# Designed miniproteins, single chains, continued (3): the designs that were tried, part 41

Each design is a single chain, and the fold is of that chain. pLDDT is the mean over its residues in the fold that is shown.

## One batch from the design tools (miniprotein)

Design m9495
Fold by ESMFold2-Fast:
Structure m9495 (fold): chain A 90 residues (1-90)
Amino acid sequence: GSLKEKMDSAIKKAEEAVKQGKDDEALRYVREALDIASELYNQGKYDEAIEGFKKVEEVLKKLKSKDSETARLYAAAQLMRIAAEVEKSL
């Protein structure tokens, strides 16, 4: 089980929780996926990190509740994705 496989698994679980209206469970898996994507970024695995951050952004857009935590996680994912895209271009 690579970090990418763990990240993809967390994203899949977040997507399933969104479909079931389980926003708190979805946010838990989003946080897990964001942490793994950040670790991939720190390892220089920018393509895998970018994919993870993009998928986290899409999950957060689909949440029924729009609270400050959702907004902060979305901003964090977007900023880290931009950072990874910049690093990849260097």
Scores: mean pLDDT 87

Design m9496
Fold by ESMFold2-Fast:
Order: structure tokens, then sequence, then C-alpha cells
Structure m9496 (fold): chain A 80 residues (1-80)
């Protein structure tokens, strides 16, 4: 079980436990739902993802970090 912390632009911190198989796309969806975004807005954001298969474990391995901003997650799913 991997613990990851997401910081938002307004200074909120969301800590989630994920598995080695959890994708960054799945993490992003869960964070956006916890922030109270409407389902349609979440779908629109997720439709722009270029790499839906990138795992959180891979992101941690590549960056050495367990704390990310929402912008860093969006960047990762489109550039890694």
Amino acid sequence: MIKITITTEDGRKITLEVTDETTVKELLEKVLKKLGLPEEDIKDILSLIKNPDLTVAELIKYTGKTTFTLRELVYAVNNY
C-alpha cells in the first residue's frame, strides 16, 4: 500500500492510499471527486489524458516524490 499526498492550488492536502496497480488517471479521478467537481467536468479533464496506463508506483519511481500538485499529476499523465 502506497501513501500519496496531493496538494491543491488553494492549499488543501488530500492523502490517499493506493496500490502498485493504481493508475495516475484513477488517482486524479479520485482527487477530483473528493474536491467536489461535477462528473461532467471530471470526464472532460480525463478525456485529455494521453497516458492512462501510467501507474502511481511508476510516477513515484521516476520522481522520487510522494507529494504532488494536481498540475503535476496532469503533466505526468500527458508527458511520461
Scores: mean pLDDT 81

Design m9497
Fold by ESMFold2-Fast:
Structure m9497 (fold): chain A 68 residues (1-68)
Amino acid sequence: DLFKRFDRDGDGVLSEAELGEFLRSLGFDPTPAQTAALLEMFDRDGDGVLDEAEFRELLAAVTQPAAA
């Protein structure tokens, strides 16, 4: 339910601003450039927003301590 919590517009996508708020809720302090870079990495459509599936992949990437 994290996606729906940060999807302020209720349109089924997260903007760069909403992604920034989400990252801060996890204890990160991203710059706008860092938030944009993360969005670009997971934005498969190139439309500047993340859908729920892309957000779930981002969530897995940032919350898993990768045992390398």
Scores: mean pLDDT 73

Design m9498
Fold by ESMFold2-Fast:
Structure m9498 (fold): chain A 59 residues (1-59)
Amino acid sequence: SLADLQKEIDKLEEEMRRLMEELRKNENTNPDLARRIQRRLEEITRKIGELQVQLRRLR
């Protein structure tokens, strides 16, 4: 449903905000962790984009 897609987007956007904060705190202190966070952020960005396309097609 439209509501389910929006909830999934909202959950991913919340995760993105948390990961961006984590990245800022660890950027120069833990490069391995920073790299993992960067990869996850890229995955989330792609997934949000896909879900937003689906949401637009249903509206």
Scores: mean pLDDT 84

Design m9499
Fold by ESMFold2-Fast:
Structure m9499 (fold): chain A 78 residues (1-78)
Amino acid sequence: SFEREVLEALGRMYRAIGDLLLSQGKYEEAGESYVKAARLYLEAGNFELAREAAEKAAEAGKEEEAKKLLEEIEKKEE
């Protein structure tokens, strides 16, 4: 589906933005971008990339939001 490809591309964009913000020491903004990436990957059905983005969000200090995202991903994959 083209829609899934668009969601995945947007997810990759937000992950890249998160990486850039992290390189600038902007941990809160990086974490927000990783959370957005994880949700977009989850909507696209790409559970592997969704987990990776959620883990990066946790590393950036969004531990509680990342935990909830990982639980959501597990439920969707079942």
Scores: mean pLDDT 88

Design m9500
Fold by ESMFold2-Fast:
Structure m9500 (fold): chain A 65 residues (1-65)
Amino acid sequence: EAEKEQEELQRIAEALARGEEVKPEEASRVLGLRLKLKELIKKGAPQEELRKVSDEIEEEEDKLA
């Protein structure tokens, strides 16, 4: 599941790199990753996993903003 979320973020990043406009639907996927991160924190997932997901979210938010 985490891999699918990363693929979505990577696809959005590639579209932005090509100069394509990001649709609101794709922006909503970033929110989905935030919820996933929150649930991982609640379950006590390893710090390394939390950091990687958090970094991916921040990078995509910066590009979408």
Scores: mean pLDDT 65

Design m9501
Fold by ESMFold2-Fast:
Structure m9501 (fold): chain A 68 residues (1-68)
Amino acid sequence: SEIEGLIEEARRALERGDVEAALEQARKLVDLGELEAGADFYAEVARMTGDELLARVAEELRRIAAER
């Protein structure tokens, strides 16, 4: 599926350290309503880079998903 393809591409991007490609796929997942999957990739990039803003984005996406 499109969603599974985006997840696989994001995972491969993270494996090679391509944080920009991983964030592009994460954004597409969020646009498709896959908030938890998108949040997981934002959180992983935040962990790899130390980017506090990306960590907060992941937390907010998880909060929104939990309210549905």
Scores: mean pLDDT 87

Design m9502
Fold by ESMFold2-Fast:
Structure m9502 (fold): chain A 60 residues (1-60)
Amino acid sequence: SQAAAQQMAQGEELARRGLELMRKAKNTKEVVYGIGLALRGIGLRVQAGIDSGVAPPPVA
């Protein structure tokens, strides 16, 4: 669906921000929080993929 493409892009941005947070982490607690954000973004992208399982790329 159209919404799934938007969700995929947002999930990618969220995952990127989570990774940036981990890069700046000073302690284990901050690293864990950053990992949580990154996983959240990845989960959003996976969900978008499931929701948009309409048609594969024509090249394949």
Scores: mean pLDDT 71

Design m9503
Fold by ESMFold2-Fast:
Formats: C-alpha cells, structure tokens, sequence
Structure m9503 (fold): chain A 58 residues (1-58)
C-alpha cells in the first residue's frame, strides 16, 4: 500500500530526528512502528528498520 509506505517513511524521518537529539529509545520505537507498517508490503525494508530499531535502542 502506498499509504503504508508513506507513513513508514514519515516515521523513519522522525526516528532519524530523534537520534540526532540523542533520544535512542524514541528512535527505536519509531523505527519499529515503521517496520511493522512495511512487513506485508516491503519485507526487506521492514527487516532493515528492525535492525535499526535494535541498534538505536541499545
């Protein structure tokens, strides 16, 4: 769904901004939300975002 891809992109952008502010926990949560939106429309993108979520939350 184009809407799911657009929403995931917006969450990803917010996650990047959270990391720039030093809020790794918020970035992790945002990347995980984006990954969930992509799991049925872009499984590879979803998996990449899950890895980013794990890294940001550590």
Amino acid sequence: SDMKRQQALELFRQGLEAERRGDGKKASELYEEAAKLLEDVDPEGSESLRRMSEEAGS
Scores: mean pLDDT 86

Design m9504
Fold by ESMFold2-Fast:
Structure m9504 (fold): chain A 65 residues (1-65)
Amino acid sequence: DAEEGARRAAEAAARGDAREAGRASQKTNLMHGKEGGRLAAEAALAAAGSGPAGTSAMSFAHDSM
């Protein structure tokens, strides 16, 4: 579920686990395609902007793990 992937990624980023959020976003992208990955990445980036590890979530912006 794309929505579940996005929510999970956002929650991980909010906890300061930008790495975990990135992992969830990538997994959603691979399993649900572009649409799912986009939603997960968008939610994670939004959460990172308000979370303590905001800069770390920028990993969603590039493919170099």
Scores: mean pLDDT 58

Design m9505
Fold by ESMFold2-Fast:
Structure m9505 (fold): chain A 74 residues (1-74)
Amino acid sequence: KVEELQEKFDKLVEEAIEAAKNGDIETARKLLDEAMKVFKELTEATGNDPEVAARGVGKILRIIGEILDAELKA
């Protein structure tokens, strides 16, 4: 099930970044929220593995960066 959570998280990250790049800030924020929830489940399922946590945080920060970039260009 950990692999399913990882795939779901990665898909949400990709979709959130694409939404932000398309200027769909509302959708990007919703996908970010979903990604954060899945990330919490993933970190709990892996016993708070620090490598899993570090990689996930990096991906979440990428979403936030794309959202901020899109907002600043609006």
Scores: mean pLDDT 83

Design m9506
Fold by ESMFold2-Fast:
Formats: structure tokens, C-alpha cells, sequence
Structure m9506 (fold): chain A 75 residues (1-75)
């Protein structure tokens, strides 16, 4: 169902976001980039399914994570 698909995408995005932040914290920048890329793929999938609200939410999280990653790399 569309509701079940949306919940799966949200849960997967939440898990990947947490993993990306953990990787940034640990200095695993390549691993963080991989998780951020997977988040971008989920946002694209949500958009393809017409869930623009979910896609926009995930896209904002991607931007936030990329800023966190850039700051961590600059240390």
C-alpha cells in the first residue's frame, strides 16, 4: 500500500541518517558519503512515487548531513 511504502521509506531514511552521523563522528568520511548517497536515492524514489513531502524532508536531511560532513572534514 502507499502508506506502507511511505513508512518503509521514512524508516530507512531515519536509519541511514543515523548511520551517516555516526560515520561523520567516527571520521569515516567515505562511509558517511555512501550513506548520504543512499539517502539521495531514497528521496528520488519517494519523488517517483509521488510522495513529494517525504522526498523534500529527506532532501533537507541530506543538505544538513552534507554541511555536517564538510565541517568535520575542515577540522
Amino acid sequence: SPEEEVERLRKEAEELSKKARDAIKNGDFDTAEEYIKKLEEIALRARQLGHFDVADEIAREVLKLRKELEKAKAK
Scores: mean pLDDT 87

Design m9507
Fold by ESMFold2-Fast:
Structure m9507 (fold): chain A 72 residues (1-72)
Amino acid sequence: SLEENTALSEAGKRAYDAYVAALNAGKSWEEARQTALDAAEEFAKENPDKITLEQARSAANVVIRAVKEKEA
């Protein structure tokens, strides 16, 4: 649904914000990736009726790949 798509988008945005913040703080890509995944999972735990942990991790991975592809 539109609401579910909005939740996926929000999980991805939280992952993106966490990933970029970690990289700007001088963290490794591996540390930044873990921070992004953690942020998306926290969002899913806060919104269990809208998004699963698996969906949140998937959204985070999509965002991380997009950032890496643009950087490459």
Scores: mean pLDDT 83

Design m9508
Fold by ESMFold2-Fast:
Structure m9508 (fold): chain A 88 residues (1-88)
Amino acid sequence: SPDEDRLIDQIFDVADTDRSGRISLAEFRAMLRTLFPELQLSDAEVAALFKAADRDGSGVLSRAEFRALLRELLDQLLAQAAAARAAR
């Protein structure tokens, strides 16, 4: 949605601390710990998620790759919440 895309763009700009227009693995880890502390992802799990999103193998995420990754994470969280409600 436009509101989701706007939120993701704001998250990207906050996570991109060096203003490179790209997200490093370290910036991605810091962002996840700040915005999604409840996920309790290990460093290995964060690295695997980052690598899956890094389609060109550059070691950094473009805005488009980051948007796709955050959209997937939000969709997974929403699906888990819906499944928990449906289990009744």
Scores: mean pLDDT 74

Design m9509
Fold by ESMFold2-Fast:
Structure m9509 (fold): chain A 58 residues (1-58)
Amino acid sequence: MTDTEELLELIDKALQGKVSGEEALRKGEELGRKYESRGDHMLGGMYREVGKVVRKLS
């Protein structure tokens, strides 16, 4: 499973009420740091924003 697939599955579960939006935010921040540490600031920023949006919707 890729990092993107893991995040998408977590988002789907959060929208179904099976996990909290805070869990999605945490995963987005974790992946954001991972990609930023590799120099991929654009993808890292995207993961952070996705987690924040899901938390607001949950």
Scores: mean pLDDT 77

Design m9510
Fold by ESMFold2-Fast:
Structure m9510 (fold): chain A 64 residues (1-64)
Amino acid sequence: MLHPSLSEEEREAVRYTARAIRAASYDILEELLKKGKLGPLDEAEQKVLADDKKAKEELEEEKK
């Protein structure tokens, strides 16, 4: 939860942590998809996967 009292550094840390969690989620989902264990994804599941993938790409760009 972001509060007005948080410093810019603290807000960046929260944003980074949220992206890291999404990136880890994508890695798990990608592995399950490769193994065919998830079956056909519904629209909401596809949206989550796409958002998690984007978060992973944003973390990789930040490391450059």
Scores: mean pLDDT 70

Design m9511
Fold by ESMFold2-Fast:
Structure m9511 (fold): chain A 51 residues (1-51)
Amino acid sequence: SPVVEGLPPLLQPYFKEGKLKPEDVPRILEALDAAGVTDPAEAQAIIDEFL
């Protein structure tokens, strides 16, 4: 599997088949918020780069 620069380590379990799944976005947003990424726009921008 390719290594993706800038992908947070907590998102590694959701990074399958080289991409994040759209159906996992709500879970990923909650995980990012719990990890201190409380700005939803910032979290969404991270997710959108790896969808």
Scores: mean pLDDT 74

Design m9512
Fold by ESMFold2-Fast:
Structure m9512 (fold): chain A 50 residues (1-50)
Amino acid sequence: DDKLKKLFEEILGVSPVNVDDDFYDLGGDPGKLQKLRQKVKEELGIELKF
């Protein structure tokens, strides 16, 4: 959804992002992944699995 897409874009600093894209291929690292996972859980109540 649009909120999830926006969180990916904000954490990775890239746009556009497809939620099906691999987080690490978009320039993510373990620290950014943890931050994204926490934000998505807090904002959307969704567990991310990569």
Scores: mean pLDDT 70

Design m9513
Fold by ESMFold2-Fast:
Structure m9513 (fold): chain A 45 residues (1-45)
Amino acid sequence: KEKEELDKLIEEAKKNPGKSPINLATFMERRRKRVKELLEKLKKE
């Protein structure tokens, strides 16, 4: 559920970097953290 939504959001940001330019470091950190949290949440759900 959330995994699908987050994945789409990230892809959209990559597709439209002009609309929502995010620092590469921040982007990677957020993705890493989100993936871990998402995995844990998915396991519980």
Scores: mean pLDDT 65

Design m9514
Fold by ESMFold2-Fast:
Structure m9514 (fold): chain A 70 residues (1-70)
Amino acid sequence: SAEAHYNLGRLYEKLGNLDKAIESYEEALKLDPNYGGAVARLPEMFYYYANTGDSKKAAEALDLYHKYFA
């Protein structure tokens, strides 16, 4: 379910596995493009990476957001 993939993404964020977090949020959005939790997390990850200086990860999160919402 979208909720299960979203919860998995949040767990990966807490573990610091940000690639797996993004992958899990993408899977949630594939199942439910309007799943508000996953919709919110991709922009928040963009802001997090932009603030930490990881421009590549910021771009990846933003690209996934645009893939589903642009």
Scores: mean pLDDT 72

Design m9515
Fold by ESMFold2-Fast:
Structure m9515 (fold): chain A 65 residues (1-65)
Amino acid sequence: AEAKEVLARMLENILGEDVSDLPEEELIKRLNEVFKEMGLNYDAKKVAETAAKGRPGALEGARAL
């Protein structure tokens, strides 16, 4: 799914390692953990879904709304 690609790209950009082989649910969990560690109260699934639907660059800003 498009959302999985967005999730993988976000996590790869933050961690600097390839995570594209992880299942979508694991990518969501990992991103939520990273966002929490960074002090960001974002829902990784919602961010990825928003980016996949029409704002592919939204993930780079870590905030689109």
Scores: mean pLDDT 67

Design m9516
Fold by ESMFold2-Fast:
Structure m9516 (fold): chain A 62 residues (1-62)
Amino acid sequence: SVGEEVEELIERIAREVEKRSSKTTAESLRRGLELLARNTPVELRVEAIRNMEPSARLLAEI
């Protein structure tokens, strides 16, 4: 389901950020991605979350 795919993507991105930055940063990002998903039409949710992945990786490098 779209919900399962979104949840899996958010967890994957958050884990990558945790490895490169901190658990606190990863949890803040996870919450932000969850809010983005809730405010995005179902048809666009997966793509919206995937599009955040490059930005999240850049954040983890700071």
Scores: mean pLDDT 79

Design m9517
Fold by ESMFold2-Fast:
Structure m9517 (fold): chain A 68 residues (1-68)
Amino acid sequence: SAKDANELGKKLFEKGNYEEAIRLYEGSIRLDPNNAESYRNLGKAYEKIGDTERANKYFELAKKLDPS
């Protein structure tokens, strides 16, 4: 499920496996494209690997879905 993919992604992120976390967050978004948390997590993972352009894109998408 989208929730399971997102939770596994967070676990890998905490271990420093950012590229694998990115794949899982992308999978979560494919299953539930309206989940703002998955976009925020994807942005954070891209920040960690130095891809600031993609990070900013996903943070903006997350804010659009959940502006609060």
Scores: mean pLDDT 85

Design m9518
Fold by ESMFold2-Fast:
Structure m9518 (fold): chain A 71 residues (1-71)
Amino acid sequence: AQAHYNLGLKYYEEGRYEEAIAHLREALELDPDNEQARRLLESAIADLEAKDPNNPVALEARAFLAELRAR
């Protein structure tokens, strides 16, 4: 679980937002209560949308976060 968060953080710091989002989603699938992974995923989505507003990875990740918030 933590390994996916650490990879997501590394990719985010490298500006590799699609890879960051993929690993942060895996971290939250394994541990939905991981507040650090959720916040970092929100940041990665926002930064990806700033570069490409219609990126499907960002759109899918927003839907994923909405489902988590509904719990």
Scores: mean pLDDT 82

Design m9519
Fold by ESMFold2-Fast:
Structure m9519 (fold): chain A 79 residues (1-79)
Amino acid sequence: MEAERFRALAEELFAEDPDSPEAYFAYGAAAIAAGDKEKALAYFRKAIDLAAEQVAKELGEEEAEKYREEALKWAEEAV
């Protein structure tokens, strides 16, 4: 089942790094597959914030803001 696969992946990623954006994206995908749109959006927002922090360190705040805006639009449309 798709939700079970994403949850298992998210748990492995979270156990290795609790601040991993990938872990939160996987939890969000599992929540979508389970039909929990509110929880999925909350996880995606957390993942986007963590990923944007990494983008800011590598490419700067302007690129991080663009990433955050595009990713949030995608997340809202995906749920």
Scores: mean pLDDT 78

Design m9520
Fold by ESMFold2-Fast:
Structure m9520 (fold): chain A 57 residues (1-57)
Amino acid sequence: MEEKKEKIKKVLMEKEGLSEELAEDIANKILENPENSKASLAENAKSGKEIIKIIEE
């Protein structure tokens, strides 16, 4: 879980331009409810496909 969190956090910082603190909060929320988050990520995030790939690893 920790490795997936760090990967998602880095993608959010690099692709979405989020701060480290905000990226960590969002990464935690995604990992709490990955199935629900996949639908939102596919429709709304520039990095959505990359994050979904990390979740599915």
Scores: mean pLDDT 75

Design m9521
Fold by ESMFold2-Fast:
Structure m9521 (fold): chain A 85 residues (1-85)
Amino acid sequence: MKEEAERRLEELDKEALELGKKAVEALKAGDYATAAEELERIAEILERAAEILEEAGAPEEEVELVRERAREYRRLAEELAKKAA
């Protein structure tokens, strides 16, 4: 993998971890709207990570696993958004 791709993936991973922490705090507070927004942002980050992995020549199975995780986060975000409404 190119060094540039590795650094971008590390940055995205750190951002996803921070958003995950914020989502947990929002859930603890009963703020489903904020939790949904944070989970949606994590899904976007995972989609970007999958694109970087695919361009870097990662195995198709690894790329698909990351995309499936992104879809799962979007499903959770939609569920929480419905609870907020």
Scores: mean pLDDT 84

Design m9522
Fold by ESMFold2-Fast:
Structure m9522 (fold): chain A 73 residues (1-73)
Amino acid sequence: SPVEKALEALKPLFDELERVKKESGTDNNAEAFLLLLFRDEGLTVEQIKNLTPEEFSELMRRRLARIEAERAA
């Protein structure tokens, strides 16, 4: 099944999310996900909790630029 194959492929992501939760001390899945997504920025839990929409947009711009650079290499 494509769904079963996709879920199996996502297992490392779920394992990494649990690791981030343990390391950061957060129990919030959204906070842990944002820490994982913006890992290259070295953000703290406190910084994630206080992100403004403008700061979030800038972080997303940087993340997309890195993905584009990796694809161009």
Scores: mean pLDDT 78

Design m9523
Fold by ESMFold2-Fast:
Structure m9523 (fold): chain A 89 residues (1-89)
Amino acid sequence: MAEAEKLKAEGEKAAAAGDNKTAADHYTKAGELYLKEEKYEEAIELYEKAIALDPNNAKAYGNLALAYKLLEKYEKAKEYEKKYEELKE
């Protein structure tokens, strides 16, 4: 929890400085920590912030697909998985 909050704050600071790629990376890492804690909705929110700042962040899309799958929202999971496959290649 504390580490995820720190990464989220660092992401917000990077975004305020205009460093969108660094901000997206920090949000993606924070989301991964929430995902490990089974806080899937919080993880999704952070991944959505990451892709808003860096639309080419394949890892964030892959993690969004996983989080939606864990919430049993399979239609959304398939949508983000398709986007992940388009971006990683």
Scores: mean pLDDT 83

Design m9524
Fold by ESMFold2-Fast:
Structure m9524 (fold): chain A 68 residues (1-68)
Amino acid sequence: SAARAEELARAAEERERILALDPDIAARMREAAETGDIELAKEIARILLEAREREELLPELEEEIERV
């Protein structure tokens, strides 16, 4: 349980940092692509998707996305 608790703590902390650094998500994805770190790229993509789902709670953002 300690390993899972530690992993959850890291995930929560990283998620909080990524959400705070929205523009850095693109930069990190680019760095992951250049470095060849596929696993990092996948994690960032998944976090981004989850962040988008949370933003869906804001109807304003959903309206903007639908217009695209």
Scores: mean pLDDT 60

Design m9525
Fold by ESMFold2-Fast:
Structure m9525 (fold): chain A 72 residues (1-72)
Amino acid sequence: MEKELEAEILVSLARMFLSIARLLLSKGKLEEARESLELARRLVEEAREAGAKEEEVRELEEEIRRLEEEIA
């Protein structure tokens, strides 16, 4: 139960930082966008370890990868 709640919180935080990264990228703030993506990636990894749904983790990883390609 505690791990399940932890996974949900981590997924939510990852989505939040992913949204922040997307917003920063749209404003041309590449360095800040990269930092937010690093945080999102870390949170996704922690969520996976906490037992987050594999489908949700894969979707988040794919979105992070797409934004990383735009920043590179």
Scores: mean pLDDT 82

Design m9526
Fold by ESMFold2-Fast:
Structure m9526 (fold): chain A 61 residues (1-61)
Amino acid sequence: MKKSLVEFIYEEIKKELEKGLDFNTAVIKATNKAIEKFPDVSLEELSLAVREAIEKIRADL
């Protein structure tokens, strides 16, 4: 798994949360942006990266 993908999703979730969006909406928007930025990434890799980014967000809370 590429560390840059996890960090990208993590930063995008944080940006969406700072805009006042709920957690689920922030994750969905961050995931969509990751698909646009990394279109060659498999759905399996994307799912694992999203899970790791969510765990990082939870650790920061």
Scores: mean pLDDT 80

Design m9527
Fold by ESMFold2-Fast:
Structure m9527 (fold): chain A 119 residues (1-119)
Amino acid sequence: PEELIEKARKALEEARRTVDEMEQRYKAGTLSPEELEELGRRAVALMATALSYVVQAYQAGADPEKVAELFREIAETAREMAERLEKLGPATQPSVDGFRALAEAARELAERVKAELEK
């Protein structure tokens, strides 16, 4: 379970770095709309991978309290990434929608794990 949690954290960090790169390159004028769309899809895929690893860790018997906390962190990070990408213009809309969907999924998973802790 710990190894899966570390893989999730690394994927989450890579997603953040990808969005940071998108913002920096967009401001520098070195990013085409096509590249912006491709990097956005990559960032969303990395976040989905992070969420998948946390689910796998939970199924493998990871501490439910830590799992719920990490799902909440993923939800908040995905929401933040969506807001940041929305500022880069309409080419990011599919990625904004993807991050918002992942934020909602992670939030629901956090609530489910929390509910299981009370049973």
Scores: mean pLDDT 86

Design m9528
Fold by ESMFold2-Fast:
Structure m9528 (fold): chain A 76 residues (1-76)
Amino acid sequence: MRKEAERLVEEARELIRQAGEALDQGDFRKAGELLRKAAELYRRAAELSEDPEERKQLLAQGDRLEATAKRLEELA
């Protein structure tokens, strides 16, 4: 469980990095799509987490990424 959750978070962080590159190119639509995928991965990692506090933090991070994605979609 922990290893799977760590992989999902690592994948999400890579998507966030790619979203930053898309933003540098002015591609708000692509950046938003990448951040939405990252948010979903954080939520899935939370489902796999045994610690309630860790789950809460992962869900909060996912929610922040989704809010950012929505803002970027409005700019696209």
Scores: mean pLDDT 84

Design m9529
Fold by ESMFold2-Fast:
Structure m9529 (fold): chain A 67 residues (1-67)
Amino acid sequence: GPVSDEEVEIAFVEMLYGFGKWQIEKGNLDAAKETIELLKRIAKESKDPNVRKHAEEAVKELEEMLK
């Protein structure tokens, strides 16, 4: 069947998380901070609680990687 809007949005969060990890590993800290800011906006602005939860967890993990 078709992918749900929630599944698409969660996949986008997961993609941003992976991209943020890659940016940190490459030392592109300014780019990583921009990716974290996008995830923070999704966590704050998404109407879907599951999307918000995934974004919040991604932010936490990326911020922990930044020390």
Scores: mean pLDDT 86

Design m9530
Fold by ESMFold2-Fast:
Structure m9530 (fold): chain A 105 residues (1-105)
Amino acid sequence: SKQEEAKKKIFEFIEEVRKLVEKYYKEGKISEEQYKELMGLLKKIEETVESLKDAPVEEQIGTFEEQVNGLIENVRSEGTENMIELAKEIEKLKEKTLAELKKIA
């Protein structure tokens, strides 16, 4: 279904962001505390998306935008150069995923 295709794209986004956060942690660009907090936020986004798996695609897109914009602002608000750079990379992944989701809707 279109709903399952949208959910798959959103989970692919979450996994790409997890890999990006792990890379930043492995390279010493973020602290263990920042790493744990970001992984916790990603888990909450995943749980929210899973709860909406049977929702209309437009509702899944709206929730995706709200949750990910919240994540980006949380990361950016830390104010370090590495966290600002991470926020920009997450935003690029968001825009790519949104373009794909809008083609499904």
Scores: mean pLDDT 87

Design m9531
Fold by ESMFold2-Fast:
Structure m9531 (fold): chain A 109 residues (1-109)
Amino acid sequence: EIDEKIAEAEKEVDEILSRLRELRPQMPPEVQAGLDELEDAYKNWGPIVAAWKAEELARFAEELAKQSPDPELRQVYREVAELTRRLADKLYEIMNLELKKAVDIAIER
């Protein structure tokens, strides 16, 4: 069951990343760079580093949403912020599930 929960959370992460990739052409270069760092972190450094990068990108997108004069870009930045916050939550969920699985294997008490 824990493996099923991890797989489900990983599927949701992939779905969120897919949506962020669809929005990438509408992003300014600094947000695109943040997404690229997030994807690299997820692939090479694992869910905790990726969660930190997602939170950083969410804060940056939230700030751009407040400052942008373009209402269409403000909507894109709000969607990026919401997606990256949800992504961070799912990445933390994966880490907590992986930690619980490791503890359940290692500790018999």
Scores: mean pLDDT 84

Design m9532
Fold by ESMFold2-Fast:
Structure m9532 (fold): chain A 85 residues (1-85)
Amino acid sequence: IEELKKEIEELEKKVKELEEEIEKLKKEIEELEKKLEEAKAAGDEETAAEIEKKIKELEFEIGVLEGLIGILNGLIKILKEKISK
């Protein structure tokens, strides 16, 4: 039972770390969106295209991290149910 509790704590810590990483990536996207608006207003198509590519890369990374959180939360739920027996 204590070993399962430690496993749950480690998984919950991992979820928290991934959530913090997602928040950092979201802030980077917000900064890039501001730069994208500036580039589009200036008619800088090349810079706008580079920024759009970077935003897509960060959005993809967020999607992967959200998927991992889903898997980890599923495992945490199963382990918590096993402890309750």
Scores: mean pLDDT 85

